# Designed miniproteins, single chains, continued (5): the designs that were tried, part 74

Each design is a single chain, and the fold is of that chain. pLDDT is the mean over its residues in the fold that is shown.

## One batch from the design tools (miniprotein)

Design m18558
Fold by ESMFold2-Fast:
Structure m18558 (fold): chain A 120 residues (1-120)
Amino acid sequence: SKVDELIEKLKNVDPANVEEVMRLVNEALELLERGEMTGEQIVEVVKTLIELAKRSKDPFAARVIVAGARELIETAIRLGKLSPEQLRELKERLEELKEARPDVGELVDEAIALLERAIA
């Protein structure tokens, strides 16, 4: 599927290539807005971005990746695409990212706050 191809591209992108990361995030947002992604696929894309942020050596690139994950989360919540279980899973993964990368902690906290409001 187009989503599986996108996930594979995200897994293989150089996190230092901010332009390519932004292009792939925008492609994911377009697929999400068109209703072409399941909740499970949205979770997989966001988890892939979290892992990409963890392995990024450039703090600027890591911030861009986390901002992209936040936009996907916000859009998925707005479209009602995530179950309470999926919201909790993404919160747990973001808490793990914050522990692994304190340098992006403030941006991660913004994403966690979106998930907490959606769970409540």
Scores: mean pLDDT 89

Design m18559
Fold by ESMFold2-Fast:
Structure m18559 (fold): chain A 96 residues (1-96)
Amino acid sequence: MLPYRYKLELVFEADTVEQARAATEAVRLLGEILEKKTGIKISAEAFEDGRVRVTVQGKRRDDVLKAAEEVISLAELMGMRVVERKELPPLPEAAR
């Protein structure tokens, strides 16, 4: 089935690997909630250096941006810092 048109990538940095893992699980839970409400897809991966990469995908740009802000707020609450924020070019609708 057809790809999510809009994609945003976030990289967070934590002070400890344990903090990064806890935050990754919290982001995954938030992703499940947002997917049920808006159809947003969130993927999160923790790295051994204390970094967490989060990918937010959706069919609508506004939904992706709102989901990204919620992820950032949760990450900051967990004591993480945003080190990278990239909005990727939207996929063409005509590629169906």
Scores: mean pLDDT 78

Design m18560
Fold by ESMFold2-Fast:
Structure m18560 (fold): chain A 83 residues (1-83)
Amino acid sequence: SAEEYLEKAVEAAEEALRAGKEGDGKKAAEYAKKGIEYGKKAMDAGNATLGTGGALRAIGSALGGAIEGGEETYKETMELLKQ
């Protein structure tokens, strides 16, 4: 469901932020990808009000983790998302 995807997106985003702040760029990229992908799935499965707001916040947090991981982590995240 949209709620299940949103929960997974939030969990992945939190892990991406943690890993990015700790300097674990590889882990930050992996979880940022997961957070963004689950966020997109939540938006696709949910209605425009509940799913979109929460999913966008989770996607933003996941991307924040990639940015905290540094330039290479951000680039790796973007490449992973193309798969």
Scores: mean pLDDT 79

Design m18561
Fold by ESMFold2-Fast:
Structure m18561 (fold): chain A 94 residues (1-94)
Amino acid sequence: MSAAPEELRRAMIELAVLMVEAAVLISLAKREGKLTEEDLEELRRIAEEIREAAARIEALLPQAPEPLAAEGATLVRAGRELAREIERIIREAE
């Protein structure tokens, strides 16, 4: 039990980094008015990694203290929403 909060925090940081990477890439592409094939491939990879990171966090939530568990659950929801948006962007670009 004592290790679970640390594992959850690390998993949350991993997901947050992936979400920031996706947001930056999308923002830059919107500013340039285009998404390149390389951008689409990176977004596909990031979306998959976000889903995997979210699943890992969700598995750790039952063992986490309440404030951290609630934050983790919020991040999982935000990450999954972003992954769905990325998948939509990819479909629209194809």
Scores: mean pLDDT 82

Design m18562
Fold by ESMFold2-Fast:
Structure m18562 (fold): chain A 57 residues (1-57)
Amino acid sequence: SAAEMAARAPTGEQAGAAGAIAALSAGDVKSMQRAAEAGRNGDREAAARAAKEGELA
């Protein structure tokens, strides 16, 4: 899943970037925005959560 891909990224910053891309690919604009925010902050957990929400929407 998109969230799993973000969670498996080697660093928090990379996880944030991967999460943003994954959420965007999943098609949920709201989750994409949250993932992008997390990516800018390097927040791995927030990025993964946002990606998961996007995938489930």
Scores: mean pLDDT 63

Design m18563
Fold by ESMFold2-Fast:
Structure m18563 (fold): chain A 123 residues (1-123)
Amino acid sequence: MIGIVVTSSAAPTAAKTLEELGLDGHKIVLEVLQLASDSVEEAEEAAARAKELLTADVEVRVVVPSPEQRELSRRDPRAGARALAEEAARRLREEYGIETFTGLDRASAERAALLAFEAAKKM
C-alpha cells in the first residue's frame, strides 16, 4: 500500500496522473486535505472527482484539520497546508507503515503520483 496526500485543488490532477500511468494490483490511499479556506463539501467534492477519474483499487478519503492546524491556517494558509500535509503523511508512515508522498499544488501532486507509481513497481 502507498499513500498520496494532496490538497483539494490538486486531487483531480493526482488521480488523472495515476490513471494515465496504469496501476495494476497495487492499493493506493489518496488523502485529500481540507484546508482552512475550504468547506468540508469542497474537499468531499474534490475527493469524489478524484475517485471518478480512477479505475484502480484506490481508497480516496478527506483529511480534516485539527483545531491547532486551523489556527495556523488562519494566520498563514501556506504554512497551515504544509503542516496538515506533513502530519497526514507522518500518520500514514508511522501508524500504518505506508510509504507516502505529498502534493500541495498541481505540479507537486503530479510528481507525487509519479513517485507513488514507481514505488508501487518495486513492491
Scores: mean pLDDT 78

Design m18564
Fold by ESMFold2-Fast:
Parts: structure tokens; sequence; C-alpha cells
Structure m18564 (fold): chain A 70 residues (1-70)
């Protein structure tokens, strides 16, 4: 597998676990969407989907941090 896809998958799985524990529906949805992009990137070998998955994980991490502050 691409190292970028593996890293994105690991981050998305960790984020999903944290989001579920925090009860953040937005972060849960974003983490699941990132896992779907990882799956598609793995099937197609698309670098743009790999990048999209990483960006979505970063966005979801920010959303979770904002949720925890409120």
Amino acid sequence: MSPLVEKAEKRAKELLKKAEEAGSEVAIANARAALELVREARETGSLSLEIAAQLLVIGAEIDLELHLKK
C-alpha cells in the first residue's frame, strides 16, 4: 500500500475512536468519510484521493478540538 494511504487510514481510525468517545457527530462523520476515501484511493491508486483523505482527517481533528473546547 502507499505510505500516505496507510498513514491516512491509521489517523482516520484513531480519530474515529476519539470522536466516538467524545460524541462529536461531525468528527465521526468526517472520520468515516476519510476512511471511505482511503478505501477508494487503495482501489484506484489515486494520489488526489490520498491527499483528500489526509485533508479530511486534518479537518476532522480540528473540528473535534473545537467541539471539546465547547
Scores: mean pLDDT 76

Design m18565
Fold by ESMFold2-Fast:
Structure m18565 (fold): chain A 92 residues (1-92)
Amino acid sequence: MEEAIEEAERLAERAEEALAAGDHREALRLLLEANRLLAENLEGKEKLEAEAAAEIAAAQLAVDDRLGRYDPEAAAEAGLATHKRLQAELAA
């Protein structure tokens, strides 16, 4: 595995540990970083779509947190689903 993919996997493992501990905000931060690293390692259209989606998601979370509409549990679950999708795209 390339160093970026390996680092993203380590971040995802730490995020799952944070989820198990009930720290959904920490899990989300780790998953956002892991997903960004995976998106940077994609090619062509998939890379552009993944990078755009990650940027939009990060901006939306910042706005929602500032407005008190942030749901860290739901956001962390969505981040984990995105991580699994990006891993599948890299494996294809």
Scores: mean pLDDT 71

Design m18566
Fold by ESMFold2-Fast:
Structure m18566 (fold): chain A 85 residues (1-85)
Amino acid sequence: VREEAERLKREAEEYKKKIDTPEASRKFSETIGELVRLGHEHPEVREELVGFATELTDEVTNKEVSRYSAENIREVGREVDEELE
């Protein structure tokens, strides 16, 4: 259960990074759904898994938080671009 939950959490975070693509958006929604389902099947981890899924979904849908995360990603990307020059 925990190993499967950690795998799904990692997949959700990876799809979140590519959320601007339709494919990643769909995969993100599917993975969030699986996390919530796993939480319902295992009450001992339900609060943790549902909480994680809610937080990631809020980050994607909340424009204010999404802008902050996108700005940080752009800043890191610029630093990498300077290194590759």
Scores: mean pLDDT 65

Design m18567
Fold by ESMFold2-Fast:
Structure m18567 (fold): chain A 85 residues (1-85)
Amino acid sequence: LDEMIEELAKLLGTSPEELREKLEETAKELGISTSEMAEAAYLVARALLDPAARAAAVAALEPRADTLSFAEALAALRAAVEAAA
């Protein structure tokens, strides 16, 4: 978790402390764990910064967006980002 927050903060050009606070607030609002929120944010940031990862993520998620649970969407995003690496 801490490693993901530090890497995400570097990618976004912000402090890990501010990012952790925002992830905790958002996770609470969505009813998910801070760990799940941090992983989702990290994978989204990686997809946005890497054109190949972005294309893979869009292709994997877009046609199934209306049928995917949060857990399924997170798993699909993870697989797409890893495949593009």
Scores: mean pLDDT 71

Design m18568
Fold by ESMFold2-Fast:
Structure m18568 (fold): chain A 74 residues (1-74)
Amino acid sequence: PPVVPLSEAQLRTMLRLFRDHLLRELEGVLPEEAIAALDAEFTALIARVRDLAGAEATLQRVGELVRRALAEHA
């Protein structure tokens, strides 16, 4: 089957869906202010995503932020 690359709009939509899921999973684990900070930074990163490499860099950065927040609060 042919491989069709994801468009910029599709990548951003997938990242927004992942963001919403991630933040919901962190409810009750992290304080509200930490969740709000993650939401703001993830949203800003998504707005700059143009290709798969940008999406991967965004997920890596968000992973680092989540790991630090969990280390401080869990």
Scores: mean pLDDT 83

Design m18569
Fold by ESMFold2-Fast:
Structure m18569 (fold): chain A 61 residues (1-61)
Amino acid sequence: MEEVIEEGKKLIEELVKKGVEPREAAGIAMDRLSKKYPASVVVEAMPEIAKHAKELEEKLK
């Protein structure tokens, strides 16, 4: 679980550095994780990944 959350957070940070909006980056990260991990694991990771994206969005304002 922690590895999935960390991978999702890293994907969001990389996408944001490339100019993707944090909310869009979260969606892309979730799509990529859903292709690599079971749906149940991705759903459990979703709140932490969404929280990280929201924190990045707040910092960019």
Scores: mean pLDDT 79

Design m18570
Fold by ESMFold2-Fast:
Structure m18570 (fold): chain A 82 residues (1-82)
Amino acid sequence: MTKEEVFEKIKELTKKVFDYIEKAVAQNLPEETMKKLYELKKKFDEIVDEIVKLVHDGAPEEQIRKKLEEAENIVKEIEKLV
């Protein structure tokens, strides 16, 4: 997995999170659901920051891949709420 592939994947996942949140806001989802979505977005942003740090530190591909899988799982949790 190249550095460029990792950042393209992050960009794709970030766009999906943004699109889901915009859809949720447009649909006037309940306040409790919106609160949970923003909590999941915060966790997603934290994992993205960790991935960026791992890439800059030259961490093993397996660690980067595992963190990308964690980010993808959060996107799936967000999708289930919208």
Scores: mean pLDDT 87

Design m18571
Fold by ESMFold2-Fast:
Structure m18571 (fold): chain A 60 residues (1-60)
Amino acid sequence: MEDVIRELAREARAAVRAGEMSPEEAAAWMTERLAALGIPVRATVTVRDDGRVVVEFSPA
């Protein structure tokens, strides 16, 4: 379960860095995929001033 969360976070960071997704789109994509797997968490994606992409998970 934790491995799936880590993998999705890695993909989301890569997509945001490549300009394929906005942070909001990446957060929604991860939240929807985890919900489909029965994992009730909410993903948040933030891009900091230095370009660092931060992914956080909270209980839904």
Scores: mean pLDDT 78

Design m18572
Fold by ESMFold2-Fast:
Structure m18572 (fold): chain A 83 residues (1-83)
Amino acid sequence: SLTVTATTETVYSEDGTVDVTVTNTSSQPQLVQVHITATTSTATVEHVSPIVRLAPGASVTYTVKLAATGTATVTTLVFSRPA
């Protein structure tokens, strides 16, 4: 079965980047694809990751370049299924 998790956060970025970390908290290996949408006052940027296999307890971090420094609203959609 496919699982979708959505998270929205407001962050402040001094360097114009945001790191998004996704962790497999399940007891099973997961195939994971991450879709990140980051909205600033200037523009919205989107990042779609490749599909990766995460072992139980493993994490992956994606760095997203924002349209501007300052406040960004970051929405992360995690698509996962058992590997």
Scores: mean pLDDT 86

Design m18573
Fold by ESMFold2-Fast:
Structure m18573 (fold): chain A 75 residues (1-75)
Amino acid sequence: MVKLTAVLELSKDLADKIKKNYDEIKQKVKEAAKEKGATAEVELKGTTVTLTVEAPTLEQAKAAIVSSANIIMES
């Protein structure tokens, strides 16, 4: 298993939107990661989002992080 962590620094406005819809965004991220053959966890602290992805290969982990980051950025 490959474990990859991405840290995203967000604007306060985007972080507030994510906090308001946190459970829905966590679910969407987990589903998107699963489609890439990975698992993902989302943690929000202040304006910092930490994405932790686990997958059988680095390529799958990278794909899952990109997909998850897009969900967060489009929120």
Scores: mean pLDDT 81

Design m18574
Fold by ESMFold2-Fast:
Parts: C-alpha cells; sequence; structure tokens
Structure m18574 (fold): chain A 92 residues (1-92)
C-alpha cells in the first residue's frame, strides 16, 4: 500500500510541475499514469485521493503541522474520509 501511494503521489507532483511549466499534455499523461497505478478498486480510489491530497499539500509547501491541520479540517468538512487522512499521514 505505502509503495503504491508514494508512486502515485510522485506522479501527481510531476503532473503539477508540468502544469506550472505550461506542458498540459505531459500533465494529463502523468495523471493518467497515476490513475493506472492506483487502479479502479475501492483501495485504489482511496490511494488516488490520498495522493491528490498529499500532492496538493506539498505543492503549497505546507510543513507537517499545517498539513496535519489541513487534513483534520478536510475530514471535519467531509471532503476526505478517515481512511484518506490516515494514508496521507503515513507519507507526511
Amino acid sequence: MRERLEEVTELLLRAAEAERAGDLERARELVRRAEEVAGDTPEGRAILLAAQVLAALRVEGLGRERAEEALRRGLEAGAITEEIRRLALELL
């Protein structure tokens, strides 16, 4: 689980970098690869969502404490599940 979450997160971070560089085709390719690595199972969907949250937190440059607070608020707002929060915390 952790290795797949790390791989998906890295692909999404590269997609964000490509998007910032204006390479939208490469960004879309990297997102597709992330979705393929995650898979279409319930577990794969949870990994993909956790990786999206992790990538967003890293792009914003949030330190661990602020990232943990953002995850807590996301859970309270119903934007993420407890499973997604736990998966994201494993890589913070």
Scores: mean pLDDT 77

Design m18575
Fold by ESMFold2-Fast:
Structure m18575 (fold): chain A 71 residues (1-71)
Amino acid sequence: MSNEEIIKRLEELLKKLEKAKNLEEAKQIVTDELSRTKDPLLRTILGEILKHMKNKEEAIEAVKKAIKSLK
């Protein structure tokens, strides 16, 4: 998967996370994205987000940071 495709998927994930009502929904959204990808870099990014997220806001910031790092 190209960096452009990973960025696009992370931007779509960000929109879903912004609509999540709580941490449990945010974790499910990230877990669902992780289950749908075989790309090693995207799996690493999503796994790190899941490992370190304590609330929805931290998940959103982690995704934004990942997008910025890939540009």
Scores: mean pLDDT 81

Design m18576
Fold by ESMFold2-Fast:
Structure m18576 (fold): chain A 61 residues (1-61)
Amino acid sequence: GSHDAGLAGAGAVARHPGLTPEQVEELGKFGRELAKDASMSAEEARAKLDAYAAELEAKAA
């Protein structure tokens, strides 16, 4: 993915330390798909990554 998408993903992981390695990989795949959408802003991509990370963490609980 792009450098910006990688930074957004790393930030989401840092905010959700309860994520498993498998969930971190899923978050990375989602970030890569967001990075392909040129119409999506960096802020919107970050918000979607953070929301997905929260969903994965809640699902693990």
Scores: mean pLDDT 71

Design m18577
Fold by ESMFold2-Fast:
Structure m18577 (fold): chain A 68 residues (1-68)
Amino acid sequence: MSREEQVEKAKALLEEKLGRSALSLLLLPDDHPLRQGLVDWVGRELGLSREAAREAVDEALRRMAEEA
């Protein structure tokens, strides 16, 4: 799976489960339990390492904010 594909799939998962509320994660520190839990969840759903899932979630949230 390409990095671009990982980001687009993470974005789709976040939009499906949280909608616009996903953008509130940008207000939380990286070590916040809710943000960590979502990174772990996306990693499990997409079969990614924790590092790849974190990068995909961070980029997906940035793209969602840019499109808002």
Scores: mean pLDDT 78

Design m18578
Fold by ESMFold2-Fast:
Structure m18578 (fold): chain A 68 residues (1-68)
Amino acid sequence: SEIDEVKEKALKNIPELVETHNIDEEIVKEGIEKGYEKAKELKANPEEVGDLIFLSILEEIEKEKKKK
């Protein structure tokens, strides 16, 4: 499905995000999963899924950096 393709593309970008943000790959994976679940909850269309995944990745990275 288009939604699965968006998720797969995000997963393939993990190494680049890890290098760019100096963060553990598990944090990026958690962001992808949370974004995907949020997209399902909101009944997002395939075009919105990528944006929701991206925002959730950024949220998880910021949480990890704050370590609270």
Scores: mean pLDDT 78

Design m18579
Fold by ESMFold2-Fast:
Structure m18579 (fold): chain A 111 residues (1-111)
Amino acid sequence: HMEELIERVKELIERLKDAIKNKAPKSTIVRLLWELAQEVSRLTVAILNKARKNKDYETAKKIEELSKKIFDLVKYIIDNQDKLTDEQIYNIAEEVRKLVEELLKIAEEIS
């Protein structure tokens, strides 16, 4: 159900926030971002199915755009983690967090 998917994503966001605040190792941030991307993918499918069923194409388009930005940033970190400094990874992870929180707000509004 969508509520369970929302709760899983919220839990991962809190773990990501804590990891950034505590300056966790690069490998920890990358692992959390990968886990977050997987759960966001599941949530995105659920939101899109509901939006399309309701013919809410504006919400569907917004979710597709947010999802693409999130996955592009996570992929960039995974592909370039050996070339990025810890501070650069923390900054990009913070951008991912903000985008996911925006996606969560939409998920809660459509639920």
Scores: mean pLDDT 88

Design m18580
Fold by ESMFold2-Fast:
Structure m18580 (fold): chain A 85 residues (1-85)
Amino acid sequence: SLLEEVKALLEEIRELIESLPDTEEGKGLRVTAEEFIRFAESMIEVAEQIEDEKEKEGALRTLAEQLRRFKNMLLEQIKRMEEKE
């Protein structure tokens, strides 16, 4: 389901946060990612309050897209940190 996809993406982002290096850059990225997780959790709660199933699916689909974009950004930043060593 779309909600399961959103929850899976959120968990993948949490796992990526745990892989971040103990550098100032890694710490800054962790803070940004934790803020995004809080935002996503609040958006899930808002979406669950929507009584119209079509509007609820639309909200969850938008959130899934935002989560995928954020995950891709995190992966790119992690790759850049690994290449610098």
Scores: mean pLDDT 84

Design m18581
Fold by ESMFold2-Fast:
Structure m18581 (fold): chain A 72 residues (1-72)
Amino acid sequence: MEEGADAARRASQLAKERGYPEAAKVMEAIADGLREGKDVDVSALGVTDEQQRAAGEAFREASGLPGFLPPP
């Protein structure tokens, strides 16, 4: 969990730097959920598909895994 949370925090920073503040917010919520052992309902966050995709791309880069999306 800590490893995934760290990758999500890095993804949040990358999303902010790329101009996707809502994607960064999604990644922060996922990082917090992973650290607390709680599920995060990404669909309930009300972000657009574009912001959600940006979050996934940032997480893939931060984690070093191709096509990887963070768990909900």
Scores: mean pLDDT 70

Design m18582
Fold by ESMFold2-Fast:
Structure m18582 (fold): chain A 97 residues (1-97)
Amino acid sequence: MEKEIEEKIEEEIKELLSLSKEEIEKLLEEMKAVEPSATGGVAEQLKIAKKILELALKALENSDDKEKVEEYKEKIRELLEELYRKVKKVAEEKELE
């Protein structure tokens, strides 16, 4: 149920914040390169993923400010929940055709 999605989101946040600044910047460049080729739902998903990486970068840049890091983590959590909802909707449309 919902708890499994929450655990997965927390694990992804942990993984994102374990990345170096250079690794996050590289992922952002890769996403920007793919963005012109993306259409419809994929374009929306990339836009959300890009925002998640930008927030993760801000959290790393402000790692000495615990309150700011928690604020960025909350925003990342909300965006990951939105991303999972969009992925689920696309899967449901594929089943219904």
Scores: mean pLDDT 77

Design m18583
Fold by ESMFold2-Fast:
Structure m18583 (fold): chain A 87 residues (1-87)
Amino acid sequence: MSEEEKLRKEAEELLKKAEEMIAKLRERAQTASPEQQAVLDAVIADLEGLMKEIREALEKKDVEKLKELLKRFKTFMSVLEPSLPAP
């Protein structure tokens, strides 16, 4: 498998995981306080922004930018994992 094919597959898997995370965050927002809803909406917006940049990098076949975005995305998703506190 080429590096481009590996990155495309990884991006597709992360985008799917992000969509699942957004769905969970939106569900939580429905029962949250207004202050908590604002925080969740901001997190969703940031995640959607990263997803858009990843899709654009895939369309442009910008391997360097895609690698950078995937690293940022993995870090962001790691921070959002409730069962994975920072060491």
Scores: mean pLDDT 76

Design m18584
Fold by ESMFold2-Fast:
Structure m18584 (fold): chain A 86 residues (1-86)
Amino acid sequence: SGLEEGLERVRREIFEPVEELEKRAEELSLEELERRAEEILARWEALVDRYSSVVPPEVVEWLRELLEEARRRIEEILERHRKKLE
């Protein structure tokens, strides 16, 4: 169904940058890692703005929960990198 396909695509748009950040974390300085994390967060804000005006409230709530999970993963990546510097 078109809705399920759309939701799966949105999930990929959210998590692909997180997975890429995680894979490349060891290659990046903390400053570069934090900058890329900020860019990802800004893109997610734009994503919420785009969808919140065109989808039902239940889908917006699902998106919000998904973004909270993704934000936690970014925070874990940053914390892991910071601990390696000490």
Scores: mean pLDDT 81

Design m18585
Fold by ESMFold2-Fast:
Structure m18585 (fold): chain A 74 residues (1-74)
Amino acid sequence: REAAKEKLKELEKKAEEYSKETNSPLVTAELYSTVEGMLEVGVPEEEIIALLKETGLTEEQARKLVELVKAELE
């Protein structure tokens, strides 16, 4: 909460890197933050992938994003 601006900047940087890794310009700081939060509380990966597909990502891009975020959390 106290570092909201710094957290947003970190999320934007990670989103840009993940956008390149997934080859998708739709990977935003908000999308990255949503995936991170869902993985941290144990939401099933298939549910997260379904949500990402609704935002315009392909299944491959959605799976890649989830794997990248999961690897960072582990």
Scores: mean pLDDT 72

Design m18586
Fold by ESMFold2-Fast:
Structure m18586 (fold): chain A 82 residues (1-82)
Amino acid sequence: SAIDEKINEQLDILEADLDAFEAWYAKNYDSLSPELKEKIIQSLRDTLVLLDKLKEKAQSEEVKERIDKLKARIEALIKRLE
């Protein structure tokens, strides 16, 4: 569906951004201030809210599963930052 196509396009961008962030974090984790960590955690939590809204609109199980996998990655990253 056109809705699932648009969601997949958004998920492609979010996955690329997350991959880039994880690569950056691996190099910089020792130098992160508590204030910067809190801002990053808030941004990640905002992304989880966005993913929940996309899942409500998603029509195919494949797109819903993709969203759930991305949510799990973000939740794991939040725990790593806490």
Scores: mean pLDDT 89

Design m18587
Fold by ESMFold2-Fast:
Structure m18587 (fold): chain A 63 residues (1-63)
Amino acid sequence: SAASVAVKDGKLVVGTREGDKSAIKEFENAEEALEFVKENAPGLSEEQIEKGRKTLEAMVESL
């Protein structure tokens, strides 16, 4: 399981991969982006999710 985040045009672009399944969506807040990650990459560990939350919050503050 994997997740990636980028900033594009003042928005968060979040991509997930779970086996052969990939999803991508744009967000303006960290909370909705994190829920998308949990929904689309359920194989991520709690540690990975917590690190992802902190990263998303920091990136939103930079928008």
Scores: mean pLDDT 80

Design m18588
Fold by ESMFold2-Fast:
Structure m18588 (fold): chain A 100 residues (1-100)
Amino acid sequence: MDKASFKVKAKPGETLTLEVTNSGTGTVVVTVRDEKGNILAMAILKPGETIRLTFRVPDDVKTLTVEVIAVSGSATVKVVLRDENGKVLAEKTFTLTNNS
């Protein structure tokens, strides 16, 4: 199982959009966590899927951690996080391979 993560600064109380595309051959799990480790958003992506989720940043949360885990096969995962006005806050592409 291969894993990648990144941190992004967020505005407390803002509604964000997470867009994730899996162009690999395996299944991936994407999780957005706050500074205390609470899950704010989670998606499971099969090969070829694109998922779009909206979630609210809790009050007094300033930093989000986005984790991408390949649970099977290989994955090329594009993650885009946007604010309420569609401004890109973070854009990352990961190439992950299941550890076997």
Scores: mean pLDDT 83

Design m18589
Fold by ESMFold2-Fast:
Structure m18589 (fold): chain A 74 residues (1-74)
Amino acid sequence: SLEEAKKRLEEVAGRASDLAARYEKQGRFDLTARAVLLVIEAAIALKHETDPEELQASVDRLEARIDELEKELA
């Protein structure tokens, strides 16, 4: 549903925001910038995507990107 997709996208934004703070504290500024960009992209999708299918595609794409970024913590 649209509501479920929006909730997942808000969760992605939260994860990206937390990850940005963690990388900044570690002095990993390139990864901090990547995480901040994910926050911005999630916010844009939440504001502009009104189609449930397009919103779900944005969720799937951004979840994949945040998962890859989280792997860099190892």
Scores: mean pLDDT 82

Design m18590
Fold by ESMFold2-Fast:
Structure m18590 (fold): chain A 60 residues (1-60)
Amino acid sequence: LRETLQKLAEWANAHKETLVLADGSRVLDVELTDEELIITLEDKAGNVTTLRIPLSALEA
């Protein structure tokens, strides 16, 4: 899981200029820590939001 998430985070950061989610939000940064996956998004209105996803939630 961690290896896959690390590769995904690296890929997302390499392509962040072109990554747009279904709701129109841009991915600004993806960071993997020991406990969390941290995703920073900018929505269509320019609001910046940081999502903190516990790794335990990704295993369920």
Scores: mean pLDDT 72

Design m18591
Fold by ESMFold2-Fast:
Structure m18591 (fold): chain A 100 residues (1-100)
Amino acid sequence: SSMEEAKEQVESIEEDVEKMIEEGKKLEEEAKKNKTEEDIERLKAFVENIKIKIENIKKLKEWMVSRKELTPEMLKRIEEAIKRLEEVAEELEKLIKELE
């Protein structure tokens, strides 16, 4: 059903977001420890990937809302996932500025 497919999409978004947050934390710790140019470049590339992911999730959310496929709970879960990625991107951008 379309509602079951929407639920699976929300769960997939949450899983992708959790993996990106874990990868971001690992890259942050390596950059803080090593402080190399390569670590800074990896952080910059990763922040750009987070921004792309946020925009893709926002577009998917808008499309699903237009289709009336999202319950209020599903919408909240997507919005919380976006917020978590935005917070990680901001933390990593701050670290990049501190390392430059």
Scores: mean pLDDT 88

Design m18592
Fold by ESMFold2-Fast:
Structure m18592 (fold): chain A 105 residues (1-105)
Amino acid sequence: SEKEVGLFLELRRIEETAREVIAWAESHPENEKYRWLAEKAREILDIIEKLRKGEITVQEAKDRINQLLDEAEKEFADDPELLAVVQSFRDAILTELDKAIELEK
């Protein structure tokens, strides 16, 4: 269906963004905070997979992802580069999830 195709494309964009964040973080292996960020991005990929399978709602996915990114912002509060990356990552994900919420109607 058109709604299923739209949701698929929105979720694929989130996955592409998460993989880009993982690749960026893994390019800085000397800092354990980057490894932690990569782990949180992988947890987001797991949430998106559950959403794709219909195991959770878009709102539940949004809530879980916001919780993970809130934890990341607290962890990186004293690191302006990592904090900026987390904030940009959140904005990118929420943009796609908000589009997906409209497709659930």
Scores: mean pLDDT 82

